Designed miniproteins, single chains. Designs and how they scored, part 73

Each design is a single chain, and the fold is of that chain. pLDDT is the mean over its residues in the fold that is shown.

## One batch from the design tools (miniprotein)

Design m2537
Fold by ESMFold2-Fast:
Structure m2537 (fold): chain A 71 residues (1-71)
Amino acid sequence: SEEEKELLEKLIEEAKKLAEAFIKYVKEKYPDAVSTIEEHGDERVVATVKTKDKTYERVIDVKEELEKLLK
């Protein structure tokens, strides 16, 4: 349980870094875009970037990645 908690924290941290990288990539073309990062418990990290014409979204499934590492 302790090892699973440490692994989960690491996966959430890496998911946030991926979300930030995604936002940076979209904002290189759309600098005035509005961005959010939302944590959906221990299950998902969602990055959303809204431009005037389109919404770009990246979903990182932390629970799925954890299950892959435990199998």
Scores: mean pLDDT 82

Design m2538
Fold by ESMFold2-Fast:
Formats: sequence, C-alpha cells, structure tokens
Structure m2538 (fold): chain A 76 residues (1-76)
Amino acid sequence: SRQEELERLAEEALEVVEGSDAPESAKEAIRRLVEEVKRGVPGAAEHLALVLLEVSKDYGLEEARRLALEMLRLAR
C-alpha cells in the first residue's frame, strides 16, 4: 500500500540521517516526523520529505535526498 511504502521510505531515510554528521536536533526532528508518518498524521510525509531535503543539502546526504523526492511523489 501507499502507507506501507511511505513508512518504508521514512525508516530508510531515518537510518541515513542517524548515520550522518547531522546535529542531534535534526535527528530528533526527523525521528518525530517518522513516527507521525507511521501514525498516518495528515501532511507528515510531505513535512518529513521537506525536512529531509534541507538536511540532505546541508550535510551532503544524496541518499536522503533521493528518498525525500520519492516520498513527495507518493504523498502528492
């Protein structure tokens, strides 16, 4: 389902960010948004994707950028 795919992408993005040099504040924000995606909170997937795009730009995380763009495609 779309929800299962969004949850998978969110968890993969979290793994990338957790292994990065991003500050703890960014990691905490992304963890919260991943949990909101899993709970089906309206707009959470789009919000997570936008935060991931900013973090990926600031810390050179190409895989996080790819995952964010895929989430935006699915979330509409």
Scores: mean pLDDT 87

Design m2539
Fold by ESMFold2-Fast:
Structure m2539 (fold): chain A 61 residues (1-61)
Amino acid sequence: SSLIDAALAHFKELVAAGVDLDEAFRAAVALLLTQARAAGLSNEEISALLGEFMRRASALL
């Protein structure tokens, strides 16, 4: 939840700053993956987080 919220906030900040959607999305995904790995999450947990992030980010477009 908190990791996805941070990644979504980062995505929104980049888009608001004029970064193109593809670049902003890639950067937000990179942040999510980096934070999830640092938190010691399993590959299955990371896959679930990425899926939820994708669904929520799509709703912001």
Scores: mean pLDDT 85

Design m2540
Fold by ESMFold2-Fast:
Structure m2540 (fold): chain A 61 residues (1-61)
Amino acid sequence: LEEVRKKAEDMQRQSRDLHAEAQRLLAAGDTEGAKKTMKQMGDLSNQQQDEIDRLEAEAKS
């Protein structure tokens, strides 16, 4: 599915941006901001896995 591929690419870009932002915040001494950004990265990863699981379930139906 073209939509799935593009969504995965978008998520990869967002993960890269969040990682860069977390590093920038740490360098600036904003530990709380960096921690929040890292949590968002974890949430994004979990969301991506759930999306894959859902698509696999639909494909088997």
Scores: mean pLDDT 76

Design m2541
Fold by ESMFold2-Fast:
Structure m2541 (fold): chain A 71 residues (1-71)
Amino acid sequence: MLTPEQQLAVRAAKEILDEAIKRGIPDSKAQDIVSNFVSRFAELLAQGQSPEEALEIAKKYAEEEIEKVVK
């Protein structure tokens, strides 16, 4: 079973993917954004950030990547 931390990451990843697709980003690029989010979340956890803090920071970076692509 997924841990609570993994469940948070999965839900956020789906929200990021859905938002990217909704904004007209190609599926391949949307998947890259989600992969970057997951990698950043894992890096922040490895650095000792709480799951909630890591999630907030990683989501912010994903939102910035979406904005850069839509620009």
Scores: mean pLDDT 81

Design m2542
Fold by ESMFold2-Fast:
Structure m2542 (fold): chain A 78 residues (1-78)
Amino acid sequence: TRLQEASELSMRTVKLAEEGAQAARDLDPASAAEVERELRHLATQAIASAASDINEGEKLAKEVEERTEALRAAREAA
């Protein structure tokens, strides 16, 4: 159902944003607060968008995923 799809996207996106925030804190604590705020904002937009348009929600969720992957890669390289 659309409710299940939106719920799954919400759970997945929040988890990714939390992982990205943790990677940002590990990489540079001084800049982490801004990165956390940006990831949380994108996650909120993805979840809100999914309620009306699941495809738009998925596109925004992918942006959160890509940013989180970049942060994890930067942390591994540091």
Scores: mean pLDDT 82

Design m2543
Fold by ESMFold2-Fast:
Structure m2543 (fold): chain A 61 residues (1-61)
Amino acid sequence: SAMDELLAELRAGLAALGASPEQIANLEAAVADIYRRTGDVEEARETAERILRHVAARQAA
């Protein structure tokens, strides 16, 4: 499904940025919860992209 693909991309991106397994699981749950509440995969994708940008910025600084 589109959500399974999005969560796999989020997991891979977070792992590449050095996020812990616990952090990855928590952030995956947060993105899945957005979709569960809204039914909107694009809202979930926007949230995942915002998370990845935030984590990347903190790691790069």
Scores: mean pLDDT 85

Design m2544
Fold by ESMFold2-Fast:
Structure m2544 (fold): chain A 100 residues (1-100)
Amino acid sequence: MVEEKIKELYEKDPELAEKIKKVMLLAGTALAVEGLLAGREEEGAERGLRKMEEILERILKDPSLIPALLEEAVARLRELLPHLDPEAQESLERLIETAE
């Protein structure tokens, strides 16, 4: 369902599809990393996938939410950054830079 909607969006509005993908990826990654740090990697990954689906549905109803959702996701990732190994920190910083 999510993949089909994103593919359709890419055909209609590639810029919107890219922004949605970035928000979903950042928000999903934040929950996955939080779960990893808590020693619950599988639970974090599951919550991340559910959050990505929630964000897609919210943006499809109101695309004006994209800037606020992006800012929230970036802020959450930056809070998690100091708790990661140096290699993971570099990977997350590159992901954040790609979205901004």
Scores: mean pLDDT 76

Design m2545
Fold by ESMFold2-Fast:
Structure m2545 (fold): chain A 70 residues (1-70)
Amino acid sequence: SMALRREAERLLEEALEALRAGDAATGQKLGMKAVILAYEAGDDALAERIGREVAEEYRRLQAEGVKLRE
């Protein structure tokens, strides 16, 4: 579904913004929802890319000393 793919990509953007703002709980929740929607859309490549991008951004921010919490 194109609508599910677009929503997954929107949630990825929101997840990354939440992580960059220090809100790890919101970032992880939105990222997980984005992965689920991408799989429901039948786009396994998008789901794997979303999961990877969220995990990489989380690790990068932690390495830079950003305190990621609730």
Scores: mean pLDDT 86

Design m2546
Fold by ESMFold2-Fast:
Structure m2546 (fold): chain A 97 residues (1-97)
Amino acid sequence: SEADEKVREKNLEANVYLIAAAVAISTGGSAEDVRPYLEKAIEALEEGLKYAEEASEELVKEMLVTARAVADLAREAGLEELARRAEELAEELEKIL
């Protein structure tokens, strides 16, 4: 379905930015180096959430795992506001499941 395609697309976008953020942290980057990648990951997940109710449960579960990973990495980087936004996304995804 279109919803499945959009959820998959947005989850892939989020994971690309999550990997970039993780690499920035592992190479000694500051919170400000990491921030734009995590913001882009959250934006992708927010777009994916618009399709989540119509998408397959399996794809929503994969997006939930990504949202939790973004929250964990944001917290590790000291970006508490981004961690909170990602946790709120995870909670909304859990409500759909």
Scores: mean pLDDT 91

Design m2547
Fold by ESMFold2-Fast:
Structure m2547 (fold): chain A 95 residues (1-95)
Amino acid sequence: SGLDRRKAVLERIRETAREALRLAREGDYDKALELLDQAIHLGLLHGVDGRVLDLVLKARDALRNGDLEEFERYVEELEREIDRLLAELDKQEKE
């Protein structure tokens, strides 16, 4: 269903962003940026919610500017937004 595909895409973006955060914390900024670019491409390809895409773009820009605190904040906001959307989609799937 469209709900199942939307859930899978959001989960993949969340996992990719989490991995980017882990790599950035380890000092591997180049790999983290590559993963964020992949998440942006995936989001555009599948037409994800504009709020999700905006947060990934902001996280990428913060990391490119070397602002790790802002980057971590945007990743946390992104995870929270995705978790909220996944909970809403799960609720709709059961009804």
Scores: mean pLDDT 87

Design m2548
Fold by ESMFold2-Fast:
Structure m2548 (fold): chain A 93 residues (1-93)
Amino acid sequence: DDLAAGLARFEASVADIIASGDADRRRVLRGLTLLARRVVEEGILDEEKVQELIDEFRARLPDLPAPDDAEVRAMAAELRAAVEEIAARVAAL
């Protein structure tokens, strides 16, 4: 996949969560989790872009709606784990 396109979609997904508030939170969280997972799995280690993405993502996480069922909780946990894994990889560089 195109790294630039993947990062842009991830940033857009984060922005959508903030802008939409409570709208379609399951779908947005699922998409965001999948994008974060792909970034980690594909070994995207461009320091500037990954650090920008991590900072944006961490800043936006507190604005995510509280999980109201098991599926949303699982998605949020996967999302947080993916962010932490990206951060660990960047720190190892």
Scores: mean pLDDT 55

Design m2549
Fold by ESMFold2-Fast:
Structure m2549 (fold): chain A 111 residues (1-111)
Amino acid sequence: IEPIIEAVEALAKTAREIVDSLENPSEELKKATLDIEVALGLLRIIHALKMPVEYAREPLEMVVEAAKVILSSPEVSEEQKEALKEKLAELARVLEENGLTDLAEKVRSLL
């Protein structure tokens, strides 16, 4: 699960940089970025408590839905969307390597 946390951390950092680059980001975009950060926090708790990887499914689904919002936003430049997609591609790879193939497929559908 640690590689999954690292991939989500990179994604959260990229999403935060996108929002912070905007003069007046929408509430929807701010919420999506916050959702990724909350999911990262939940994943860290799951790891610290040595819970089964299955508990990571809900936080990871939050990440997928939040990423969809950011990628569909007209406020986000194509260059910023490509940067986010690079982090999503790494997340998909790590999810597949950790047996979360269905979630990896959902992430790849965003690419």
Scores: mean pLDDT 87

Design m2550
Fold by ESMFold2-Fast:
Structure m2550 (fold): chain A 90 residues (1-90)
Amino acid sequence: SLSKEELELLEKIAKEMEKKKLNLVTSEELKFIYEELKSGSKSKEEIVEEVTKRIIERYKKEGVELDEEEIEKIREEIEEAVEIVEEALK
């Protein structure tokens, strides 16, 4: 589980994402991005691809098929979310 300080940091990141209208990334997916960036074991590109796959599977479970254009928009939003988390960890 995340500490109180880590939860407060994630709330701050979530507010910055709301300001930028990044609505495709859930709180669970944001937590995953945070934990992976904090561990330092994966590249930014690997994190983006793993979160993209996670979001695709979430939509698939909800009966939604994503086209290539929609998947690319998701990747772009995840890349921006990763940059916000990376900046917050400095």
Scores: mean pLDDT 82

Design m2551
Fold by ESMFold2-Fast:
Structure m2551 (fold): chain A 113 residues (1-113)
Amino acid sequence: KPEKKTVIFTKTAPYDPSASREEQLERVRALLKEALDELISYAKKNNYKITKLTIHVTSRLPAEEARRVAEEVVEEYKKKHPGLIDEYKITATQDASATEITVTVVAELEKLP
């Protein structure tokens, strides 16, 4: 039977009150790309398929906008790596007291033959 594993990647950046909303959204994009590049490198090197990808974004940004940016990134990576990611779920939390932008990626992996 296929070997199964769960891996977690967390990336953070400090909240910058002088940055625009658009600049903050681009930081979410950059952090998620960093996490996904690390995850995909790991999966490909070890011959794993990503059966489920769960992404959590916590920031001062509106949850819907952060979620939309994260969705754009995941769809881009699905196009770049066809067949590697089966399903994904994105959640975002707006926290008015957040001192950081936090992106957490939880991947359920299954070893390929």
Scores: mean pLDDT 87

Design m2552
Fold by ESMFold2-Fast:
Structure m2552 (fold): chain A 74 residues (1-74)
Amino acid sequence: SQIEEVEKIFEELKEEALKKIPEEYKEQFTSAMEKVLKWILEELKKGPANIEGIREFLKLYIDSVIARIKEKAA
């Protein structure tokens, strides 16, 4: 199932990112990630998707969120 594959990729990337995020921002980050996952899963219901494209999108999104957290902390 593409849904199961995307959920696995999401959990792996989320857990790796959480290791880099200060404790005070982990809840904010998790909330943002859960909203992105919900959006991706809704799009998967509409038809087949490029799994590698989703992985690359999630990596870029995570990098963007981490950068924004660091900007607020500075």
Scores: mean pLDDT 81

Design m2553
Fold by ESMFold2-Fast:
Structure m2553 (fold): chain A 99 residues (1-99)
Amino acid sequence: SLKEELLKIVREHTTPHQVDLERVEKLINEFLEAKEKKDYERMAQILAELLRIVGLAAFIEILKKMNLTDEEKERVLQHLEKLLTPEEFALFKRILDYL
């Protein structure tokens, strides 16, 4: 049901012509697998790609439903710092700090 709730958020915050829902579903599945395996680097890569695809509003609601722990947020941010520009990293840090 978590996957279906996340896909519902994407549908409500994006248009079908703007976002490939099958690609988003695949990324969500890969994220949940990476989370279970504690692959924080892969989680960071997927989150960066999801933000670019779904946009800020949908992304914030997705993150709220994913219910990341403080430890997971910190480890993901460490990997995001290396993957993102300073401006993109500052945005991600603000988003995660407000969840």
Scores: mean pLDDT 80

Design m2554
Fold by ESMFold2-Fast:
Structure m2554 (fold): chain A 85 residues (1-85)
Amino acid sequence: SSAIYEALEKEAAKYPEEELEKKFKKANEEALKVAKEVDETKDYEKALEKMLELYKEILKFLGLTEYEPEVEKKIEELRKKVKEE
C-alpha cells in the first residue's frame, strides 16, 4: 500500500463531500472525461499526463505537496511502460 493514498483518504475524509465537490469540481469533471476517453481510445499516455496534473492540484489543495515527487515518479514510470508497448 502507498502512504500517499492513505494520506489522501485521511485528509479527504475531513471534508464533507459537497465541499470536496466544490473544490474539485473541475478536476473531477476532467478525470471522468479522461476515464471515458481512455476507455474509448486506449490513449493511456495522454490520460496519464492529465491525471498527473489533476493529482498535483488535489495534493496542493489538501496541503500534501510533499507527495508531488512520488506521484510524478509513478506517472512517469507508467508512461515509460506505455511507450515500450
Scores: mean pLDDT 72

Design m2555
Fold by ESMFold2-Fast:
Structure m2555 (fold): chain A 80 residues (1-80)
Amino acid sequence: SPIREALRQALDEIEKAKTFQEIKEAMSRLLDLAAQYKAPKEVLDVLVEGSNKIMEAKTFEEAKKAARETVERLRAVLDQ
């Protein structure tokens, strides 16, 4: 599945991220790919919410945690 492959790549990018900007870029790419692959609205909503949480984060570690939690929520939604 293209969207599941995109999730795997995004998780790898998040784990390797060294800056707040790299986390934002990984999540932005995932959102763009999800839209391109016509993912369900529920998937897009989770990505938008996750992006907002990353923007509200005060530290790199908070942003990384928010990104990981977003990917985990997406896996749960896609497995339903």
Scores: mean pLDDT 81

Design m2556
Fold by ESMFold2-Fast:
Structure m2556 (fold): chain A 82 residues (1-82)
Amino acid sequence: MEAMKENAATFLKDAEALLAWLQSLPASVQNPQLIALVQQIIEIARQMLNAKSEEEALRLFQEGQQLLGQLQPLLAETLARA
C-alpha cells in the first residue's frame, strides 16, 4: 500500500507538470480531449493518495492505467504538432 501511494504522489507531480506544459502550447495545437484526460488522471492520483483501503487504491490504479492507454496516442499527436 505505501509503495502504491508513493507511486501515486510521483505520478500526480508528473501529471500536473504535463498539464502545465499542454496548457502552455498555442491554442491552435491544444487538444481539449488530451487536457481533459490528463485532468482525470490527476483526480485519480489524488483519490489514490486518499484511499482508505488497498482494494480502493487498486481499483483507482487500474482506472488510471486504462486512461494512460488512451493518453499515449493523443500525446503523440500533440507532440507531432508542437
Scores: mean pLDDT 79

Design m2557
Fold by ESMFold2-Fast:
Formats: structure tokens, sequence, C-alpha cells
Structure m2557 (fold): chain A 81 residues (1-81)
């Protein structure tokens, strides 16, 4: 569990950096890796949330850091359930 939480933190930071750089392909891959860390029952929900956050960041409706923080929070909830 600790190793998964640390990897989630690292992937969330990578997504934030990709979004700051406008590298949406790298951000999408980071989201896919975050989804893969979750139990199967939560993966589809996280994938949908990740796409919504990616699009919101692309539209400037959320900051890169805000989108990455939301992904981290959702991933943490999925890992704790």
Amino acid sequence: MEELKEKLRQLSEKVAEALRNGDYEAAEKGIDEIVSLAPEEHRETLRKAGRILLNAAREGRVSPEGAAQALYDLGMRALEE
C-alpha cells in the first residue's frame, strides 16, 4: 500500500508537469498509469474523472496543479477502499 501511494504521488506530479508544459499526451499516459494502480472496480470511474480533469485543464478551467491534486485525491480514495 505505501509503495502504491508513493507511486500515485509521483504519477500525479508527472501529470501536473505535463499539463504545465502543454504535453497532453504525457498527461494522458500518466492518468492511465494512475488508473492502473486502482482496484478493478474503481478503474472506469478514475478513467472518466481523469478525462474530465484533463479537458478542464486544457480549457483553463482548473490549474495543472489543481487537476493533479484532484487525481491524487481520487486515486487515494480508490486505494483505501
Scores: mean pLDDT 83

Design m2558
Fold by ESMFold2-Fast:
Structure m2558 (fold): chain A 70 residues (1-70)
Amino acid sequence: MEKKREVAKKIIDNTFKAAERMLELGKKAGNEEAARKVVDEAFQRTIEILKKYDPEVAEEAKKRYEELKK
């Protein structure tokens, strides 16, 4: 059980790190809007997958992602 939750949290952390890099590159290249769209789609897919896997971690990730949008 602990292993699954640890993996789920690791996936979320990696997704946030990748998103930060993608957005930074998008700003530098002048295609921030395209980068944000890619990041949004990636988070939506990841949350849907995690919801089937561990609903509690998925809800936490969803709330964190909503805060990131602000």
Scores: mean pLDDT 75

Design m2559
Fold by ESMFold2-Fast:
Structure m2559 (fold): chain A 81 residues (1-81)
Amino acid sequence: SMIENIERAIEEVEKAKTVEEILQALLDLMDAAGDDRKTRLRAIGMILRVIGMEFDGASLEELKDYAVEELRRLLEELKAK
């Protein structure tokens, strides 16, 4: 289910030791979204923001916190449906 895909993405981001591993978790979620346009666009938006924050000098911990918080927000939105 999409809920399980988002929960997996959260776990992968929390385990990430590099920015590339955060981005891979979000790319995997984008691919898993398939025809779910809302989830796909949210994953793309998170990828772009993570890249922007990295260029602005954000730490790995800040990037992980951002991605986890945004994924948890998406998860709660889907659970409400």
Scores: mean pLDDT 87

Design m2560
Fold by ESMFold2-Fast:
Structure m2560 (fold): chain A 97 residues (1-97)
Amino acid sequence: GMAFGERARRSTKAEELLELLDKYREEAGLDPRLFEEVEVTDEEIEELAKKYGISRSSAMWYLRLPKELREIADYAMETGDLEKAEEEARKFIEKLK
């Protein structure tokens, strides 16, 4: 049904954005410690995974993003504007060099 199609589309965009953010982190040579250890519950991970139709691993990684990157990811998932999200993520990561 259409609902499953929309969830799959959001899942694909969320996974693509997370993959781009990880790639830019690696290219910038950023310290993995920028992805702070955040205490997240299994319930929060499950709720986020169901909301965006992403895997539990992706949801856990997303919840551990710095606030600024998380806001960019939220924007991309809500608007579907991956191009703008990619530009903002690149600007943020460049500032961390």
Scores: mean pLDDT 62

Design m2561
Fold by ESMFold2-Fast:
Structure m2561 (fold): chain A 74 residues (1-74)
Amino acid sequence: MLSREELEEMRRAMKEFVLSQKPENPERIARELEFIDSVDDETLAEALEAVAHIKDLRVRAFFALVLLKERARS
């Protein structure tokens, strides 16, 4: 189980990934950052556990974010 501090680090990695893509639409960036902050710790931990086989922290955070976005659309 990930600690609260590790969950915060994962949210930070997700946000850094979103910002690094420098998209043309700043409203899209704002929505993605808001979404990352809106996900509760339990839901975030479940998504990270689903991709626990990924050893790299940044790669794991990226795939967890993709999973969270897909689940939100469904």
Scores: mean pLDDT 77

Design m2562
Fold by ESMFold2-Fast:
Structure m2562 (fold): chain A 84 residues (1-84)
Amino acid sequence: DQEFKQASTALFRAVAAGYLAIGDLEKAAEYEKKAKELSEKVDKEAAQEGIKEGNALIPLLKQAGYDELADLLRQQAQQLQAVL
């Protein structure tokens, strides 16, 4: 499903951007790699884990002052949840 692949890729890139913003370069690279994998295949288990990770990262981004990025991450997580 193209919509699912696009939504999961977008979420995982947003998670990677969130980790970059707070200085976690290793996790940022990990989630960027996972985003590329999800652009090629449907993996609903990975997508659910990404939603959980994104939701956990949102309050950390808000505390660090990255409000726009936190809002983007919430939007992408909600979009992916809607197509799961």
Scores: mean pLDDT 85

Design m2563
Fold by ESMFold2-Fast:
Structure m2563 (fold): chain A 55 residues (1-55)
Amino acid sequence: SEVDEVMAELRQVEPQEFVDRVRRLIEELLSKGTSGSRSLARRILDGLRDYVRRS
């Protein structure tokens, strides 16, 4: 899925770079202001929550 692709790319960077990239991506998606971009932002946040729980 699109979320899985994003998460796979983010996992390949250093932890500090990971946090910065996630923040920028969420900001960009929310800035677009569409229903689809907000839905994607939420799904990425849900994926991050799941990742943190597994770690």
Scores: mean pLDDT 72

Design m2564
Fold by ESMFold2-Fast:
Structure m2564 (fold): chain A 77 residues (1-77)
Amino acid sequence: LKKFVVDEEELEERKKRAKELIAKVEENPDDKEAIKEYAYLVLYTVTGMSREEVEKLLNMPDEEQLKTLEELQKKWK
């Protein structure tokens, strides 16, 4: 299994950004930019998905994107 390597500082910064993005999505679920940034950050950090795989996911219909993000959020907890 492939793993990503990040510095302790980058890991802390990514955690802060993830919390901020979650808050934005909760405040405005239709904020596509926040959803995209959240998906990008979570998939990058949790699953080790490539940028291309994330872009493919973001090109899916909104309904499927939200479902996938909810599943990732549950796994991230």
Scores: mean pLDDT 64

Design m2565
Fold by ESMFold2-Fast:
Structure m2565 (fold): chain A 88 residues (1-88)
Amino acid sequence: HMREELIRRAEEVARELGQLTYQFLTQALGPQYDERARALGQRIADDATRLGRRLAEEGDPSAVDRAARHADELAVREGGRLLREALA
């Protein structure tokens, strides 16, 4: 039960953070960047989900927190890069 809950929560958090990144970038940069923002949000969700699922399957109780941190790090790095490129 706990392992299944950890996997579910890690996947949920990863998807939510990816979606929030997409929404933020689209609102900040406008429709010309929709495709790039969507692709980035999806990559963040996918990468964080893979990490979180692996950790949860290994029984790591920090799986959700680590997935969230990984998603945040990707959002700051890759989202910030896209934002700087677009505003240059």
Scores: mean pLDDT 86

Design m2566
Fold by ESMFold2-Fast:
Structure m2566 (fold): chain A 99 residues (1-99)
Amino acid sequence: QPVSFTLDGITFTAPTVEDLVGLALRHVIDRAAAGATPEQVRAELEKIAEFAKSQGHPELAEAIRKLMEEAVKAVESITDPQELRDRLRELAEKALKEA
């Protein structure tokens, strides 16, 4: 059965929790590259982690929380939007592979 999750007024729907988390993480990366604050990125990643946990994926939730600390540092330190996007994609791919 497809799963659904709403973030920033956008409803994501995917066949699996893993697929939906991937879509939501892509949205957060796009938001960060567009100038979202470190606090906004932290809050959005926490919502995604809580969603994963609520769907019975606690290991995925923990991977996202580890990603959150590195993602917030990247948003604070990287000023170039493309460099930030590339760094956040690398961190997200690593987190999803470790989950």
Scores: mean pLDDT 86

Design m2567
Fold by ESMFold2-Fast:
Structure m2567 (fold): chain A 82 residues (1-82)
Amino acid sequence: SMAQREAEIQRGLELGRRYAEEARRAQEETGEGEAVAIDLIGDLVYKAATGTPAQREGYLAAARVLNEGMAEARREQEERER
């Protein structure tokens, strides 16, 4: 249903934000942010492949947020190296 789709997207956005924070913390603490993000994306891909269409849209939203967070972190790193 539309309500299920919207609920799963909201769950996905929140999950993506938590995953982006986890990857950021890993980068700050050990420099392993990209490795953590790759593992988290693998988790999201597996769940999207095995979930309902609504769950898939939520996991896609999570992956988008995580990828955007990683891209932002890379841009900030590159700016510091100028």
Scores: mean pLDDT 84

Design m2568
Fold by ESMFold2-Fast:
Structure m2568 (fold): chain A 61 residues (1-61)
Amino acid sequence: SAVEAAVRYLEEQGFRVAGAALLSENVVGANVVDRATGEVYLVEVEVSEEGVTVVSRRLVR
C-alpha cells in the first residue's frame, strides 16, 4: 500500500514513524522522529511507480 511504502522509505531515511495516514490517492502524511537528532517532523510523502518522494517536511519539536 502507499502507507506501507511511505513508512518503509522514511525508516530507510533514518526516521522512526510514530504514525502515518493516507491523505489522498498517492500522498501519505506521517509524524516522524529523526533517529540521529530526536527532532520531530510532520512530513508529506508522494508514492508513485517511480518511487517515494518527500514533498514537505515541517519541524514541530
Scores: mean pLDDT 82

Design m2569
Fold by ESMFold2-Fast:
Structure m2569 (fold): chain A 64 residues (1-64)
Amino acid sequence: MASEDIVRAMEAGGRAVAALRAAGRDDEAQAVSKEVMALLNAGKPEEARRLAERAEAEALAIRA
């Protein structure tokens, strides 16, 4: 995997975790963090990024 793909997935994961914690969803934030890392370890940075982006969007909808 290109290092840039991993960095993008980790950055998306960090944003999702921060958004979920801001929405009071700490358990979901931990679950998303673990799932992103599991996908990265499986060589699936694109799936990790998409999972994180979906989680961030859902967390932002809760805050609206």
Scores: mean pLDDT 81

Design m2570
Fold by ESMFold2-Fast:
Structure m2570 (fold): chain A 88 residues (1-88)
Amino acid sequence: MSKEIKELSKKIDELEEKLKAEGKDVTPAVVAWTGLTILAVGHLLDGRLDEARAAIKEAAERVYELTGNKELSELVLKEGMLRLEKAA
């Protein structure tokens, strides 16, 4: 795992904990992100890189819709896209 991906994952974890401390239920966002990431990996394994990227973009959009937190959405998008670039 690259240093950049590790730093992004840490920022996501810190922001998730901050939202939980503020009484926000982040569980629906985590579930949506996990499901769409699994879909993206499926597309990547089938050689469908554009479909994999679309699933990561949808994951970020769902995180924003469910949390209202734009920074978390942007971190999810950046982390997911960077993982696809390293795996492709």
Scores: mean pLDDT 83

Design m2571
Fold by ESMFold2-Fast:
Structure m2571 (fold): chain A 89 residues (1-89)
Amino acid sequence: MLTSSVSITIAADGSFTGTATGYNDTGTLTVQIELYVDGKLQASASATGGPGTVTATLSLGVANSATYVGKVVSEDSGESLTNTKTGNR
């Protein structure tokens, strides 16, 4: 079963880290994470792996707000799941 999540950690210094996590019990999956600040794409990362858990992480320096978009794709089935999370200070 394909699953996806996005989490945001805000450190005591005000820095942001976003993590996209994908899971599938079979086959290969690709996890992509994109970072948006004020609606503009700042950075992206991806990881491929599986079966099991795959994560992709993007760090941002000190900010007031950040939006992370995680997309998980099953390479075998083509099924995809997208999650968006916004953090604010």
Scores: mean pLDDT 82

